Designed miniproteins, single chains. Designs and how they scored, part 8

Each design is a single chain, and the fold is of that chain. pLDDT is the mean over its residues in the fold that is shown.

## One batch from the design tools (miniprotein)

Design m247
Fold by ESMFold2-Fast:
Structure m247 (fold): chain A 87 residues (1-87)
Amino acid sequence: QLEEKLKKAEEEAKEKAREYAISLGLSEEQAEALVEAIAENPLLSPAEIERLARELGVSPATVSAVRRHYIRSYREAMRKVYEEYLK
């Protein structure tokens, strides 16, 4: 069930990004909102990053850091799914 494994990969990436955001000092609510926005559009423009940072009361650097962590976590989770599929 490839679709189920891909959904789990996205869920894992969201969870790791949320934990990372909290480790940077964000509240649970800020972390949740930020990760949800990144998951909906991982290819955020610089202007979108600045807007999201203002809306959540965090720095643009924090948004960029959490975005990078989400993308990295998603790629790693996806690699594991494909490695298992190719076995």
Scores: mean pLDDT 82

Design m248
Fold by ESMFold2-Fast:
Structure m248 (fold): chain A 91 residues (1-91)
Amino acid sequence: MLDDPEELREQALELLKKAQEYADRGDLSKFAASAAAAGVLASSLSFVGDDEGSRKIQEELRRLTQDFVRRNYDEVAARNPEYAARVLAEA
């Protein structure tokens, strides 16, 4: 049980920062891992009652993921076409 939503926000922001760095390097696997971890922390924020913090992190994660898929569409679609289509359908 994480009792401090501020600590959860700080951890999620650090993971988003790492995801951006991996995206800039074209490291799909490390980007995917960091993005997934940030998403889990956003869900945890909702459970502790910080719905606004959760929403902001989810919006940033969605934007970062859409930008990554657009820049690397052929590689992502070759590995997971359903995921690529789903991300772009929300654009």
Scores: mean pLDDT 78

Design m249
Fold by ESMFold2-Fast:
Structure m249 (fold): chain A 81 residues (1-81)
Amino acid sequence: MKLSEEEKEKLKKLLLDFAKLLGLSDEQIRAYINDVQARFGLEVDGKLDDKTLQAIADLIASGIDPFDPNIKNLPLKEPKP
């Protein structure tokens, strides 16, 4: 399932706002995005593009913490109960 343009913008804002609330720098946020991109076999550019936002949404839908420092080592998909 693909995110709509509105859902992508909302998710992007939510992630950035949450990261700022946690005191993360833009560089730390970019490092996290790079890990997600690498895990999903996407181009690693540190940007919240459509594919990166979809990957993060899939992680959240699976109950995975999107700011988990082990994100790079997590399975691509978790089976739903």
Scores: mean pLDDT 66

Design m250
Fold by ESMFold2-Fast:
Structure m250 (fold): chain A 61 residues (1-61)
Amino acid sequence: STRDVADGVVAGLDDEARRHPQYRERLEELRDKVRANRDDEEALLEVIREFARLVGEADAE
């Protein structure tokens, strides 16, 4: 379900925040957006795109 996807995204954001504390604030903003939009597939896709971009940025360092 969309909510199960949202919960998975939150877990991924928490894992990334532990690995790269310098991105914690931005990851927390994405987490809040997921929590506000757990049933909104379009909003979740936007968060997933930004999360992927952040992971790519962090891994480049």
Scores: mean pLDDT 78

Design m251
Fold by ESMFold2-Fast:
Structure m251 (fold): chain A 67 residues (1-67)
Amino acid sequence: DSRVQQALAQIQKVVDEGQERLDQLDAQARQALQAGDVDLANKYRQQGLQVVAETAATVKALLEQAA
């Protein structure tokens, strides 16, 4: 099914893009902690949780469209 193959390719892209964003936010959070800025580190971690939620929602939408 070409729709399933397209959905899988889009899911992989969304997951890869989400992982890149998470890696950047994790690096920024670690730098903030090294500087002693716990509040800034927590903001980057909260942004990471948002990225996870957005990625999960996008994956779910793509799976629903393929069904």
Scores: mean pLDDT 85

Design m252
Fold by ESMFold2-Fast:
Structure m252 (fold): chain A 110 residues (1-110)
Amino acid sequence: GAEGVRAAADRVIRLAEELSKIAPETKEPAQRVIDAARRVHEAALKGDAEGVRRSIDELYEATAELLRKAQEAMEKNPEKREDIQAAMDGLVRATGELVAEARRLIAEKE
């Protein structure tokens, strides 16, 4: 439902923010993930199936770029590796949950 999409979007936003605090070099791609997660949430609430599809594609592209930058940050900062890896794993999981919740909400409305 709508609450599930909101909760999933909030988790993606929180994890992207966490990752950017651990690795400040990820701040820009993290902001793109945050913006994409908000768009997925907004499109899903409006029942905009096309908007959800587009924003999910944007979310996956933004998440892939953030994960690539986070991997570079781990290689440059071995002392942060464990924290960065945990945040990356959390972000992948949260992104998948947001996509599933948004698709479910659209299917319930269509």
Scores: mean pLDDT 88

Design m253
Fold by ESMFold2-Fast:
Structure m253 (fold): chain A 103 residues (1-103)
Amino acid sequence: SDFEKLLEVARELIGLLKSSSDPILRKSADKLEELVKRFEENKTLKDAFEVVAHASAVLTSLRAWKVLGQNPLSDEDFERFDRLVQEMEAILEKMQQEEVAKK
């Protein structure tokens, strides 16, 4: 299910953030874990939006820090993070389309 796929991708992204020694990324991982827990418990599209929105916001910060030469992630981990966020956004779009089709 799209629900299970989004949880799996989100947990993989959390693992990547936790591998960093950067305190800002660790705080982002903690926030993402809280949002993922709410999504798993409530199973709502709104909670899915919150998970993806937070992941996207972290990616935006990482892109800005990369331009400044201050990215706390390696280039490989940054590229992996970017791919995971794109995958989460694609899953969310599919979930939105399925909800619209039911109405």
Scores: mean pLDDT 84

Design m254
Fold by ESMFold2-Fast:
Structure m254 (fold): chain A 67 residues (1-67)
Amino acid sequence: MLDENAEISQRLKDAYQQGLDEGRKKGLSDEEKRQLANENIKKTAKELSKELGVPVTGATLTAPEAA
C-alpha cells in the first residue's frame, strides 16, 4: 500500500511550501527561500522518520551507522 508514502510526500511538499512562504514573508532572496524550503524538508523528513520509526526518504536519510 502506498497511502503512507503519499502522506509522507504530501508532508514534505507542505514543508517545502511553508519554507517558501516563510521566506517570502521575511523578504528573503529567491536563493534563501529555496534554502529555507530545503531545510524544512530535511527537518520534516527527520521528524517523520522518528515518528514512523523508518527512513522517510532512503536516498536522503541513509547515513553511516553511528551505533
Scores: mean pLDDT 67

Design m255
Fold by ESMFold2-Fast:
Structure m255 (fold): chain A 60 residues (1-60)
Amino acid sequence: SVQAKVDRIVAYLRETGSPVSTAELSKQFGVSPATVSRLSSVPNVRVIEAAGRRYYIYVP
C-alpha cells in the first residue's frame, strides 16, 4: 500500500538523520514524487527547499 511505502521512507529518514531529495527518495523506494510529497504531512518530517530542489529530513 502507499501508506506502507510512506512508513518505510519515514523509517529511512529517521535512520539517516540527513536531508534526502525528492528524486533520491523516489528512485530508492520506487515511488512517485506525489507519494514522496505525502511526507510533508508526517509528524517530525520537515521540508527544506534549496537551490530549486525539495529535501526531506526527520527531526525528533
Scores: mean pLDDT 85

Design m256
Fold by ESMFold2-Fast:
Structure m256 (fold): chain A 116 residues (1-116)
Amino acid sequence: SEKKEIEEAVEAAAEALREIGDKEPLPVLSPEELANATDAERLSSLLRLMEELIELEKDENLSKEEKQKIELAKKLKEGWEAVKPAILNLDVEKAKKINEEFIKKTLPEMEELYAE
């Protein structure tokens, strides 16, 4: 059942968020480390990557590519901040809608950003 799979994913994401809330953020993990990481470690690494990229905006000597990565990181963070309350409140319908939008529009851009 698609609804059951999304409910299980939302519950797993809520547990990962609670686990991260009590721990120092993990460093940005390599693709190989991510393949063997827990959901909480993957999420923490992605959040850290977004934060580090956004902090680069303070540097006056940014390349065009770095500026593009910062804009993508901001877009990802905005999408994450929108879904986080729905996940924590176990609002499956809202989380599903936000996740479907993320997969269709944002995930391909995120994969390009992270592949470097």
Scores: mean pLDDT 65

Design m257
Fold by ESMFold2-Fast:
Structure m257 (fold): chain A 81 residues (1-81)
Amino acid sequence: ELDEAIELFVKVYPEFTPEQLRALIALFPEVRDALIALYEYYKNPKDEEAKKRLEETLQRVEAFHPEIAKLLRDILKKIEE
């Protein structure tokens, strides 16, 4: 689950390594929660509960890490296209 979410992120943004993302989520649990929620929505984009959870986690990330929230929202837009 978490490893698959990290792999999806690195696939879209190859300038990041899995090790860098693991270090980031160890420091910022809100980023970990947003990555997991994004991957859950990616697996089932018609799941309204997964979308609500993702929006809640993205709001938390945006409050503390607005640049990371932008990257996650860009992935979300690609999922919805």
Scores: mean pLDDT 77

Design m258
Fold by ESMFold2-Fast:
Structure m258 (fold): chain A 74 residues (1-74)
Amino acid sequence: SEEEEAKELARRAEEYLREVVRIAQREGTEEAYKLASEVADLYMRTVEALEAGDIEEAKKLVEEMEELKKKAEK
């Protein structure tokens, strides 16, 4: 269902944001904080897409967040 998919995308976006923020706080580097800022921007855009009912756009944004999270993890 669309509602179920939207909830899962929101959950994933929250997890990726939390993980990247945690990494930035642990590392304390300008690069890590910049990456966390980029993920935070994508998170806000994901929320906007979900509010607009644009599941396809939200999915693309969440996938971008996942890639940035992987970069933050090394």
Scores: mean pLDDT 87

Design m259
Fold by ESMFold2-Fast:
Structure m259 (fold): chain A 71 residues (1-71)
Amino acid sequence: MSELTPEERAAARAGADATLEQMRKAYKEGASIETLTNLAVAAMLLYALAGDQEGVRRVKEEADRLIKEKE
């Protein structure tokens, strides 16, 4: 696989952080479970791309909690 540069990894992490904030905002605005799931998956993929496994774990735990409360 092509290895990301440090700058590309930093950009991926920043994108993941922004996507996680979008998920939190969407939850507050009453977005659907589908929208929350899509944002969570996008954030997890970006954290994984950045090599941030702790970020992936945090997004999964937060998304699981928010989706459970939305149901």
Scores: mean pLDDT 82

Design m260
Fold by ESMFold2-Fast:
Structure m260 (fold): chain A 98 residues (1-98)
Amino acid sequence: SLAQAREFHREVLVHEFGVFGDEENLGLLLQNFSTAEVPLLVDIEKFNPELAAQIKQLIENKQVLTDPAPFLELLADYFLNHPNLPPYVRAAVDKVFG
């Protein structure tokens, strides 16, 4: 759900970007990153390149500046289906979705 995706964003994306950002700042942070600059997005591209392309499109078109919800939902779907998660991502999945 969107509520779970938002909770997950706080646990994982703050860790990935190394900043204390709230949801309001997420779009501004993401607009300046390519997929190659964020390890999480690089891993998504290797596991599911079509999903990575959708996420990249949302970032490049600045859609996350207006509404981060589609981006957060795509991330949540990825993590629920990813076979090998980094320990901090697995902990966030288990906390929010387990």
Scores: mean pLDDT 61

Design m261
Fold by ESMFold2-Fast:
Structure m261 (fold): chain A 81 residues (1-81)
Amino acid sequence: KKRELLLKGVSYMFLGLALAVEGDAEGAVRSFKKSADLYLEAGDTDEAIKTLQMGIDVGRKLGASQSLLDELEKKKKEVEK
């Protein structure tokens, strides 16, 4: 179960990177958020925080919606507590 969640997390991270290269800001950020959710379910808090930060940075650079970026920032702050 934990290993499966980590592998799914990695897969969504790579999907996020691929969508970012294609210029799909919304798709990229959503994929990074889903990746982070999977890392959190697996108990890998450090990797989840790194993935959320990557989603925020990529989303800001590509012009993702502020509401979506706010969701990732809120989740990152909750996880960092």
Scores: mean pLDDT 85

Design m262
Fold by ESMFold2-Fast:
Structure m262 (fold): chain A 74 residues (1-74)
Amino acid sequence: SSEAHQLLHELSTAVVDQMVLEGKIPASERDSALQKLLGYAEDFLVAFRLEPTEHNLRKVVELAKDVLLLDLQA
């Protein structure tokens, strides 16, 4: 739904903006990192066949953050 997409985007934006504030991502790469995080989160929703509830969206964003952190260390 449009509401689920909006919440996913808001949660993902908050995570990426926090990573920029912590110096983990340069500000110039914020939008690229956001697109990667959204992609990972959507992949988890599909792979685990999760309904896009607030609870599930929060879980996949947390998992996507861990994947993004590993990607940044490679």
Scores: mean pLDDT 87

Design m263
Fold by ESMFold2-Fast:
Structure m263 (fold): chain A 81 residues (1-81)
Amino acid sequence: VEELRKRFEELVQEADETIQRLQNGEISAEEAVEKLEEIRKKLEELRKEAEEVDPELAKEIEETIKSIDGAIEQAKILAEQ
């Protein structure tokens, strides 16, 4: 379970950094969408692994995925402009 928690923390940090870089104009909205979609996919895999081992972690991952979905939506709107 230590590996799952470590990977979750790393993915959360990558998502936060991606959003921050987008907000600061350091990356394009298109690049942000691609990066966040990759992170979301990894979180979905991690959530499925966590469901049987650590249900609390699985719920935290699910909430994080919802937050990332919102960020992807915002980035897509920016990319279309």
Scores: mean pLDDT 82

Design m264
Fold by ESMFold2-Fast:
Structure m264 (fold): chain A 93 residues (1-93)
Amino acid sequence: SLSLEELVERAREIVEKNFPEEVRERMAKAAEKIITILYDLDTFVSASKLAEALSKEIEVSQSEVSRILRLLAEAGLLESRVVKGKTLYRVKK
């Protein structure tokens, strides 16, 4: 499996390729924090809870967090599950 540092670097690269220049650095910082939180917790977490945690330090919406999570899952860095109509995400081992 990838180290936390390697996961953060890959997440930043994915976000930089998928967001316009105007929001790219903000989205890259969000992706770094998302990976760090998910890596530490090692459990399935919703976009809503991640957005709440990130909003204390970064201006991000739940929809932006959801988009980052989908991109990272599509790239194979995260796994996803649907539980009671909510999509939850965890770092892929």
Scores: mean pLDDT 87

Design m265
Fold by ESMFold2-Fast:
Structure m265 (fold): chain A 69 residues (1-69)
Amino acid sequence: SALLERARPILEELLREARAELAANKKTVDPEKFQALWARLYATLEANPDLADAEVRALVRETLAEAIA
């Protein structure tokens, strides 16, 4: 979809940043929790194809914050 193509670089950038932060702090995330939250994120993006880049970025940040909580 057009939204997922537009969202891909945002997702990749923020995920890379989060992974680097986790590694630096020797912190891990539960893979099952991450998978469930990431699936929810994709479902939200698919349901809302008109989201602006700023809104996509906010949703990704919220999802990552919840995943590492």
Scores: mean pLDDT 82

Design m266
Fold by ESMFold2-Fast:
Structure m266 (fold): chain A 75 residues (1-75)
Amino acid sequence: MEELLKKIEELYEKARKLADEVDAQSTPEQRQALANRFVGFVLRAIGDLEEGNFEGAIKTLEELIKYLEEVKASL
């Protein structure tokens, strides 16, 4: 269990760092879209964690990271 929580924390930190990098290069409109998507993914991961669905939380954060990497590549 602790290993899964550590992985979730590491994925969240990676996602946050990517979001900060994308935000720095984004227009105000892109920042708003990014913020809305980021919050949506984080809330989904929190919901999965509250239900004991650690695999779901990990998958959601991995999808968020993929989204952020795709956005960063497009800037």
Scores: mean pLDDT 81

Design m267
Fold by ESMFold2-Fast:
Structure m267 (fold): chain A 118 residues (1-118)
Amino acid sequence: SQLQQELQQQQIQFNRLLRDAYLEGALLYADLMGQLERLSDDPDAAEQLVRDALEEAENLAKESPNQDAEGQARAYGLNLGVARAAEWLGDRFKPLRDKALELAEISAQNLRQKIFQS
């Protein structure tokens, strides 16, 4: 049926956007980990690096061109990358991890709404 075909196309689009988002987030995570290794003796600079990455991901989600499905998927992936870096750094970075996961969930909900509109 047409409805089944539409749902299949929406699912394919959703899966493609998530795949690309996970890859972008993984690349951000790798970049952050490389930078953090150089800041092993400077925990305040390490915290600022993660905060700056989180702010960039949050601002990306809020910018008008990125409020579409693709923009929200990218924000989701980037926030997951930040959360993963913060989690690896341990308890001091837990508030940044939790904030990144919260922003990722908001972007995930926005992505679902934009693709699977009722």
Scores: mean pLDDT 85

Design m268
Fold by ESMFold2-Fast:
Order: structure tokens, then sequence, then C-alpha cells
Structure m268 (fold): chain A 82 residues (1-82)
């Protein structure tokens, strides 16, 4: 229904905002955020999508330690909101 769709939209907007900020801080292109958001919309779990975000950051030259730390922070913030 309309209330469930609005709640879902707000949740996705919150997740997108967190991913955007993390990508910006890491110096990664915003396209990585769009790719990860697409995975969530296609039915990937939040932990799986956040793990994929970390993997994509590593592919772009972000250190594994930094990528893992950002993924951990993102997951904790999303879980706290839920």
Amino acid sequence: NAMEEEAKKKKLEFIRSLLYDAAKLAGAPQEIVDEVMKLIEEGKSIPEAVAEFARKMEELGVSRTKADLLASILLAQIEEKL
C-alpha cells in the first residue's frame, strides 16, 4: 500500500545517502552507489550489497582495510536505523 511504499522509499533514500557519503570520503565515483542501490532493489540483502560496495571500492584502488572499515560502519548505521 501507499504507506509501505513510502517507508521503503525513505529507507532506500537513507541507504543511498550513507553510500554516497562513504563513496565521496573514499574518493570513489558516484556510479558505484547507483550499482549497489540497484542490487538492493533487485533483492540482494543489505549485508550482501554492502559487501559488494566494499569489493567495488577495492577494485577502484581503495585499501582493503579502509573498504572493510567503511562497510562495517555502513552496516552498523543501517542496522541501527532498522
Scores: mean pLDDT 79

Design m269
Fold by ESMFold2-Fast:
Structure m269 (fold): chain A 63 residues (1-63)
Amino acid sequence: SAEELAQAVVDAAVAEPEALFKPTSSRKLSPVEKAGTLLVIRHGKELAERALEEARRAAEKLV
């Protein structure tokens, strides 16, 4: 479900907070970015963007 995918994105960001803050241009997609892509495809861009922003803020508070 969309909720399960959003939770997976948050969990991945919490486990690997640095992945959200690293430059993306020259590296392979992180698990968080892959989960975000799946959310866009399955559940729409708006939900994916909210999940990624929430994951980013959760990770930021831990760093």
Scores: mean pLDDT 62

Design m270
Fold by ESMFold2-Fast:
Structure m270 (fold): chain A 62 residues (1-62)
Amino acid sequence: SMAELEEKLAKAEREAAKIIESGDRTLLLAMLHELRELQKEASGELKERIEEIIRQIEAALA
């Protein structure tokens, strides 16, 4: 459901922030994979939020 997707995204946003701060490449790559899977299910505002987190993780991996 959309509510479940929104809850998963909120959790992923909190976890991504911590992982980005840590600089742990293994965790960054795992989170990137998870977000790309969520992106396939998302549309509209939720998709834009996922794409923003993906950009932040890709920047941290560079």
Scores: mean pLDDT 83

Design m271
Fold by ESMFold2-Fast:
Structure m271 (fold): chain A 65 residues (1-65)
Amino acid sequence: EVDERIEQARKRAEENRKLAEEYGKLADDPSLSPEERHNAAIKAVAYRLLAVGDEVEVWLLEREK
């Protein structure tokens, strides 16, 4: 059951990393307004932090296993 939680945390980390990359790309998109790019940059940072948190959770769960 801990293995299932580890798998779910890994999936969340991957999803958050992908979202961080996508928002990072939008932050560099010249077709978007400066405000849209700024908001995308903030979201990219937020999703990156969430991904790190998910990776830390995986590490802790693996240690307790």
Scores: mean pLDDT 81

Design m272
Fold by ESMFold2-Fast:
Structure m272 (fold): chain A 89 residues (1-89)
Amino acid sequence: SMEEAKRQASAGLYQMADLAAADPAAAEERLAEIRAAIDSLPVQTPWHREVLAALQAVVDAGRRGGAAGARAQAERLSDELTERHLKLA
């Protein structure tokens, strides 16, 4: 369901923020793996692109502002994704 997809995306953002705080190199590698997995899907939806962009933004925030930056970005984007009623295509 869309609500389950939003919960999973939110959890993924917080997990990425924790990884970016603990091991920035591992966070970059995980982001690359997720991007490759999404790119390999036969159909990509706007939801997939928004989640990938949000994960990238969390990693980028960690690079600029450390652990605090990554966590703050994950919180903002998690709230944003939860509030948006995006459709799965």
Scores: mean pLDDT 78

Design m273
Fold by ESMFold2-Fast:
Structure m273 (fold): chain A 96 residues (1-96)
Amino acid sequence: SPSEEELEAEIRVSLVRMMASIAILLAEKGDGEGAIEELRRALELAKEMKEEGLEEAAREAAEIVVETAERVKEILKDDPEVVAELERIAEEAREL
């Protein structure tokens, strides 16, 4: 059976997946600022997990952030400021 710490890690990764899904939905509606806000929240949760020593969960969360940022960049490719911010988010996630 998973430990309480392992269950908390799984919940946090699930929250990152939800934030990623919301970011894609907002991007599809043309809300670049909203998509960035959700991806920034997801990235901060991944960083928090890494700081707590949850290395595998943090890596999985970071991979979700990278993949979602790349997808949102394609949806919002005509907005250079949004694309630049998404590239920074993906780079920060790759450093985790």
Scores: mean pLDDT 90

Design m274
Fold by ESMFold2-Fast:
Structure m274 (fold): chain A 109 residues (1-109)
Amino acid sequence: AEEAELERLEELARRFLAIVAALIDSRLERGEITEEEAEEFAKKLMERLEELRKKIVEEEGLDLSDPRQARLVIARAYAELLEELEPLLTPEERELAEKYLEEIRKAAA
């Protein structure tokens, strides 16, 4: 049902936002970034996510009018963005990201 697919999309978004929030909060708590730098980081992540979504749709020819295919595009974009962030993460942050990536995969199922 379309309603169930929308709920799954909301769950995926919630899981991804939890990862981003944890990374930003951790760096703010350690004094490694300012509030302004945190806002810019979040903006750049959202811009990259949009680029990844467009790339996946264009390369795989997915139909975004199909809620299931739309959900798969979003899940893949989140996963690819997390992989791009891996070199910037501490070992502890990487473990957290891997845990949330598994939660995203479960929400996509």
Scores: mean pLDDT 74

Design m275
Fold by ESMFold2-Fast:
Structure m275 (fold): chain A 99 residues (1-99)
Amino acid sequence: DLPENVKLYLENLKEKLLKEELSEEEEQEILNELDFLINFAESLPEEEDPATKEKRKVILQAIKSLLLDISKNDKFKSLSETVQQKVETLLSTLDTVLS
C-alpha cells in the first residue's frame, strides 16, 4: 500500500498530465517533475538498504501503472511531443530498473 502523500502526489501528476490546455510554465513544471522521477528511478539499483529499496520499488511500480493509464488517455495525445517523449523515457527507465 502506498503512503497517503505519495497517492496525493500521483493524483496531482495525473491531473497535470491530463490538463486540456497547458501554459509554457505548466509544461516546464511537468518536464522538471518527469526528470526528477527519472533520476529517482535510476537511483534504485544504488540503494543498499533492502527495506528502503522495497519501499521505492512499490512507489516506482505505482508510477509505472499511472503512466501506462495516462498514455491510453486521448487528452495525453494532445500534449507536446516533448512531454510525451519524456513519459516514454520514464516508462523505459522504470522497465529497466524494475526488471
Scores: mean pLDDT 81

Design m276
Fold by ESMFold2-Fast:
Structure m276 (fold): chain A 64 residues (1-64)
Amino acid sequence: AARDAIAAALENILRSLGVDEETAQKIRDAVRAGNVDEALKLAEQVSPEVAERLRRYVAGEPLP
């Protein structure tokens, strides 16, 4: 499913932004489950920049 590819790409973004592995896994799991709202809430708790990038990516925007 496309969700797995999105989750893998998100892992790279989260790692580059310095998000720890446990938090990154929770965000990936939410995306894989199709729970975009939960993933965005988790990202916002890390930083507004992470949340903004995640929002753009799930909307189909290319990675920066």
Scores: mean pLDDT 71

Design m277
Fold by ESMFold2-Fast:
Structure m277 (fold): chain A 56 residues (1-56)
Amino acid sequence: MKYRVTESAGQGALDLLGKKPGDVVTDAQVAKAVPGFTPAQAAALAEAQGAIERVE
């Protein structure tokens, strides 16, 4: 699944993801930034925080 990093993502989230607002990330890349979570759980957490949004 692909997600776009939002412009409202905080610097901490950008640093963890290694990305900037507007960049596209996969759920696997998000999971690398949040150890102990599955790709789906890590992506869901980041979406809930407004750091990423789903891209069709």
Scores: mean pLDDT 75

Design m278
Fold by ESMFold2-Fast:
Structure m278 (fold): chain A 75 residues (1-75)
Amino acid sequence: LGRPLTPEEAERLVQEARDLSKKAIEYAKNGDFSKAASYVTALGLLEAAADLQGNREVAAEIRKIYKETIKEIEK
């Protein structure tokens, strides 16, 4: 598996997840569900990659962001 992330790298990865979440919600609100689905997929892949690399805490934070994103879109 990959090397452990530094705290700085972990923070940036979580911020990337938040940015993907924001884009997914924005596209969904505009009715562009195809783009929204693409950003949701990217967010899920980011979580899976972090988990597979052994960055469990980062993966858990991204998973929370993923769940919140789905909840907002499904309103």
Scores: mean pLDDT 82

Design m279
Fold by ESMFold2-Fast:
Structure m279 (fold): chain A 100 residues (1-100)
Amino acid sequence: SIEEIIEKIRELAKELPELEAEINSELDYVQDALEEVKADPKNEEAQLKLKLAILSLSGLKVVLEQRAKRADPEKKKILEEIVELIDKLIEELKELLKKN
């Protein structure tokens, strides 16, 4: 589920060449943090890294929402879909932290 959401965001980001590198960089940070939590779910440092990744995703979401307000209709639709997927990703990551 989490990995599927990340891959879908990466595919949509290909349609936004100006933002693709920034979006992919944030997702790389999330995946790195997620791998550390999966390797040791009780590691407080790994959990903190994932919490910081969630905050970083929330910041990216705000940037993309602002970009969507000024985008042409086709790019706006893609940006809004990425924002919705980021919301779902944040919810899934928060649920993962609650289970640990």
Scores: mean pLDDT 88

Design m280
Fold by ESMFold2-Fast:
Structure m280 (fold): chain A 81 residues (1-81)
Amino acid sequence: LEEEFEEVKKRIDELPPLLAASRYITLARRFLKEGKYDLAIEAANLAIEVAKKLPDPTLRKQVIEEANKLKESAEAARAAA
């Protein structure tokens, strides 16, 4: 799983920042749904890092807010489990 996620990160990092951020948000949601909370938190953090590179301030804010919500949800779910 860790080796698979490293390969996925390499492929996502080759994408334009907007697509990379979108992919990490999608992965965070998928990991959260699957109960993989640590991976969901990591994917959300990567989405935030990529979002900082976005030239559009509206899209940057939107991605960071969504990633933070996913991260908070994953942390809360992990604590409740």
Scores: mean pLDDT 81

Design m281
Fold by ESMFold2-Fast:
Order: C-alpha cells, then structure tokens, then sequence
Structure m281 (fold): chain A 65 residues (1-65)
C-alpha cells in the first residue's frame, strides 16, 4: 500500500509540474493520468488528498528557491 501510494504521488507531482501553465487542468485529468499509467482505479478522495500533498510540496520547494 505505502509503495503504491508513493508511486501515485510521484505521478501526480510530475503531471502537475509538466502542466503548471495549463489553465484547463482538472482533478479528473490528474486521476485519468494516474489510472492510465498504473492500470488501476483510484477513489476521488485519494486523488484529492495526494494532489493537495503534491501541490503543497511543490509550493514549499519553490518558496525555498
């Protein structure tokens, strides 16, 4: 479970970084990307929580630069 959660988180973070200037990016787009890359279905709650964590990490890293 933990290793899968970490992999999902990495995919979300990479997708956000690649699409940071994409005004049309939605939570459904993030969910579909993760599901496509891992071949699994993920609950909306898990995607929302992991996406928030990834955004917070990116903001923290940018503020430290």
Amino acid sequence: MEELRKRIYEIIKEYLLKNKDNENLTGDDIRKEVEKKLGIKISKKEIVELTKEAIEEIIQEENEK
Scores: mean pLDDT 74

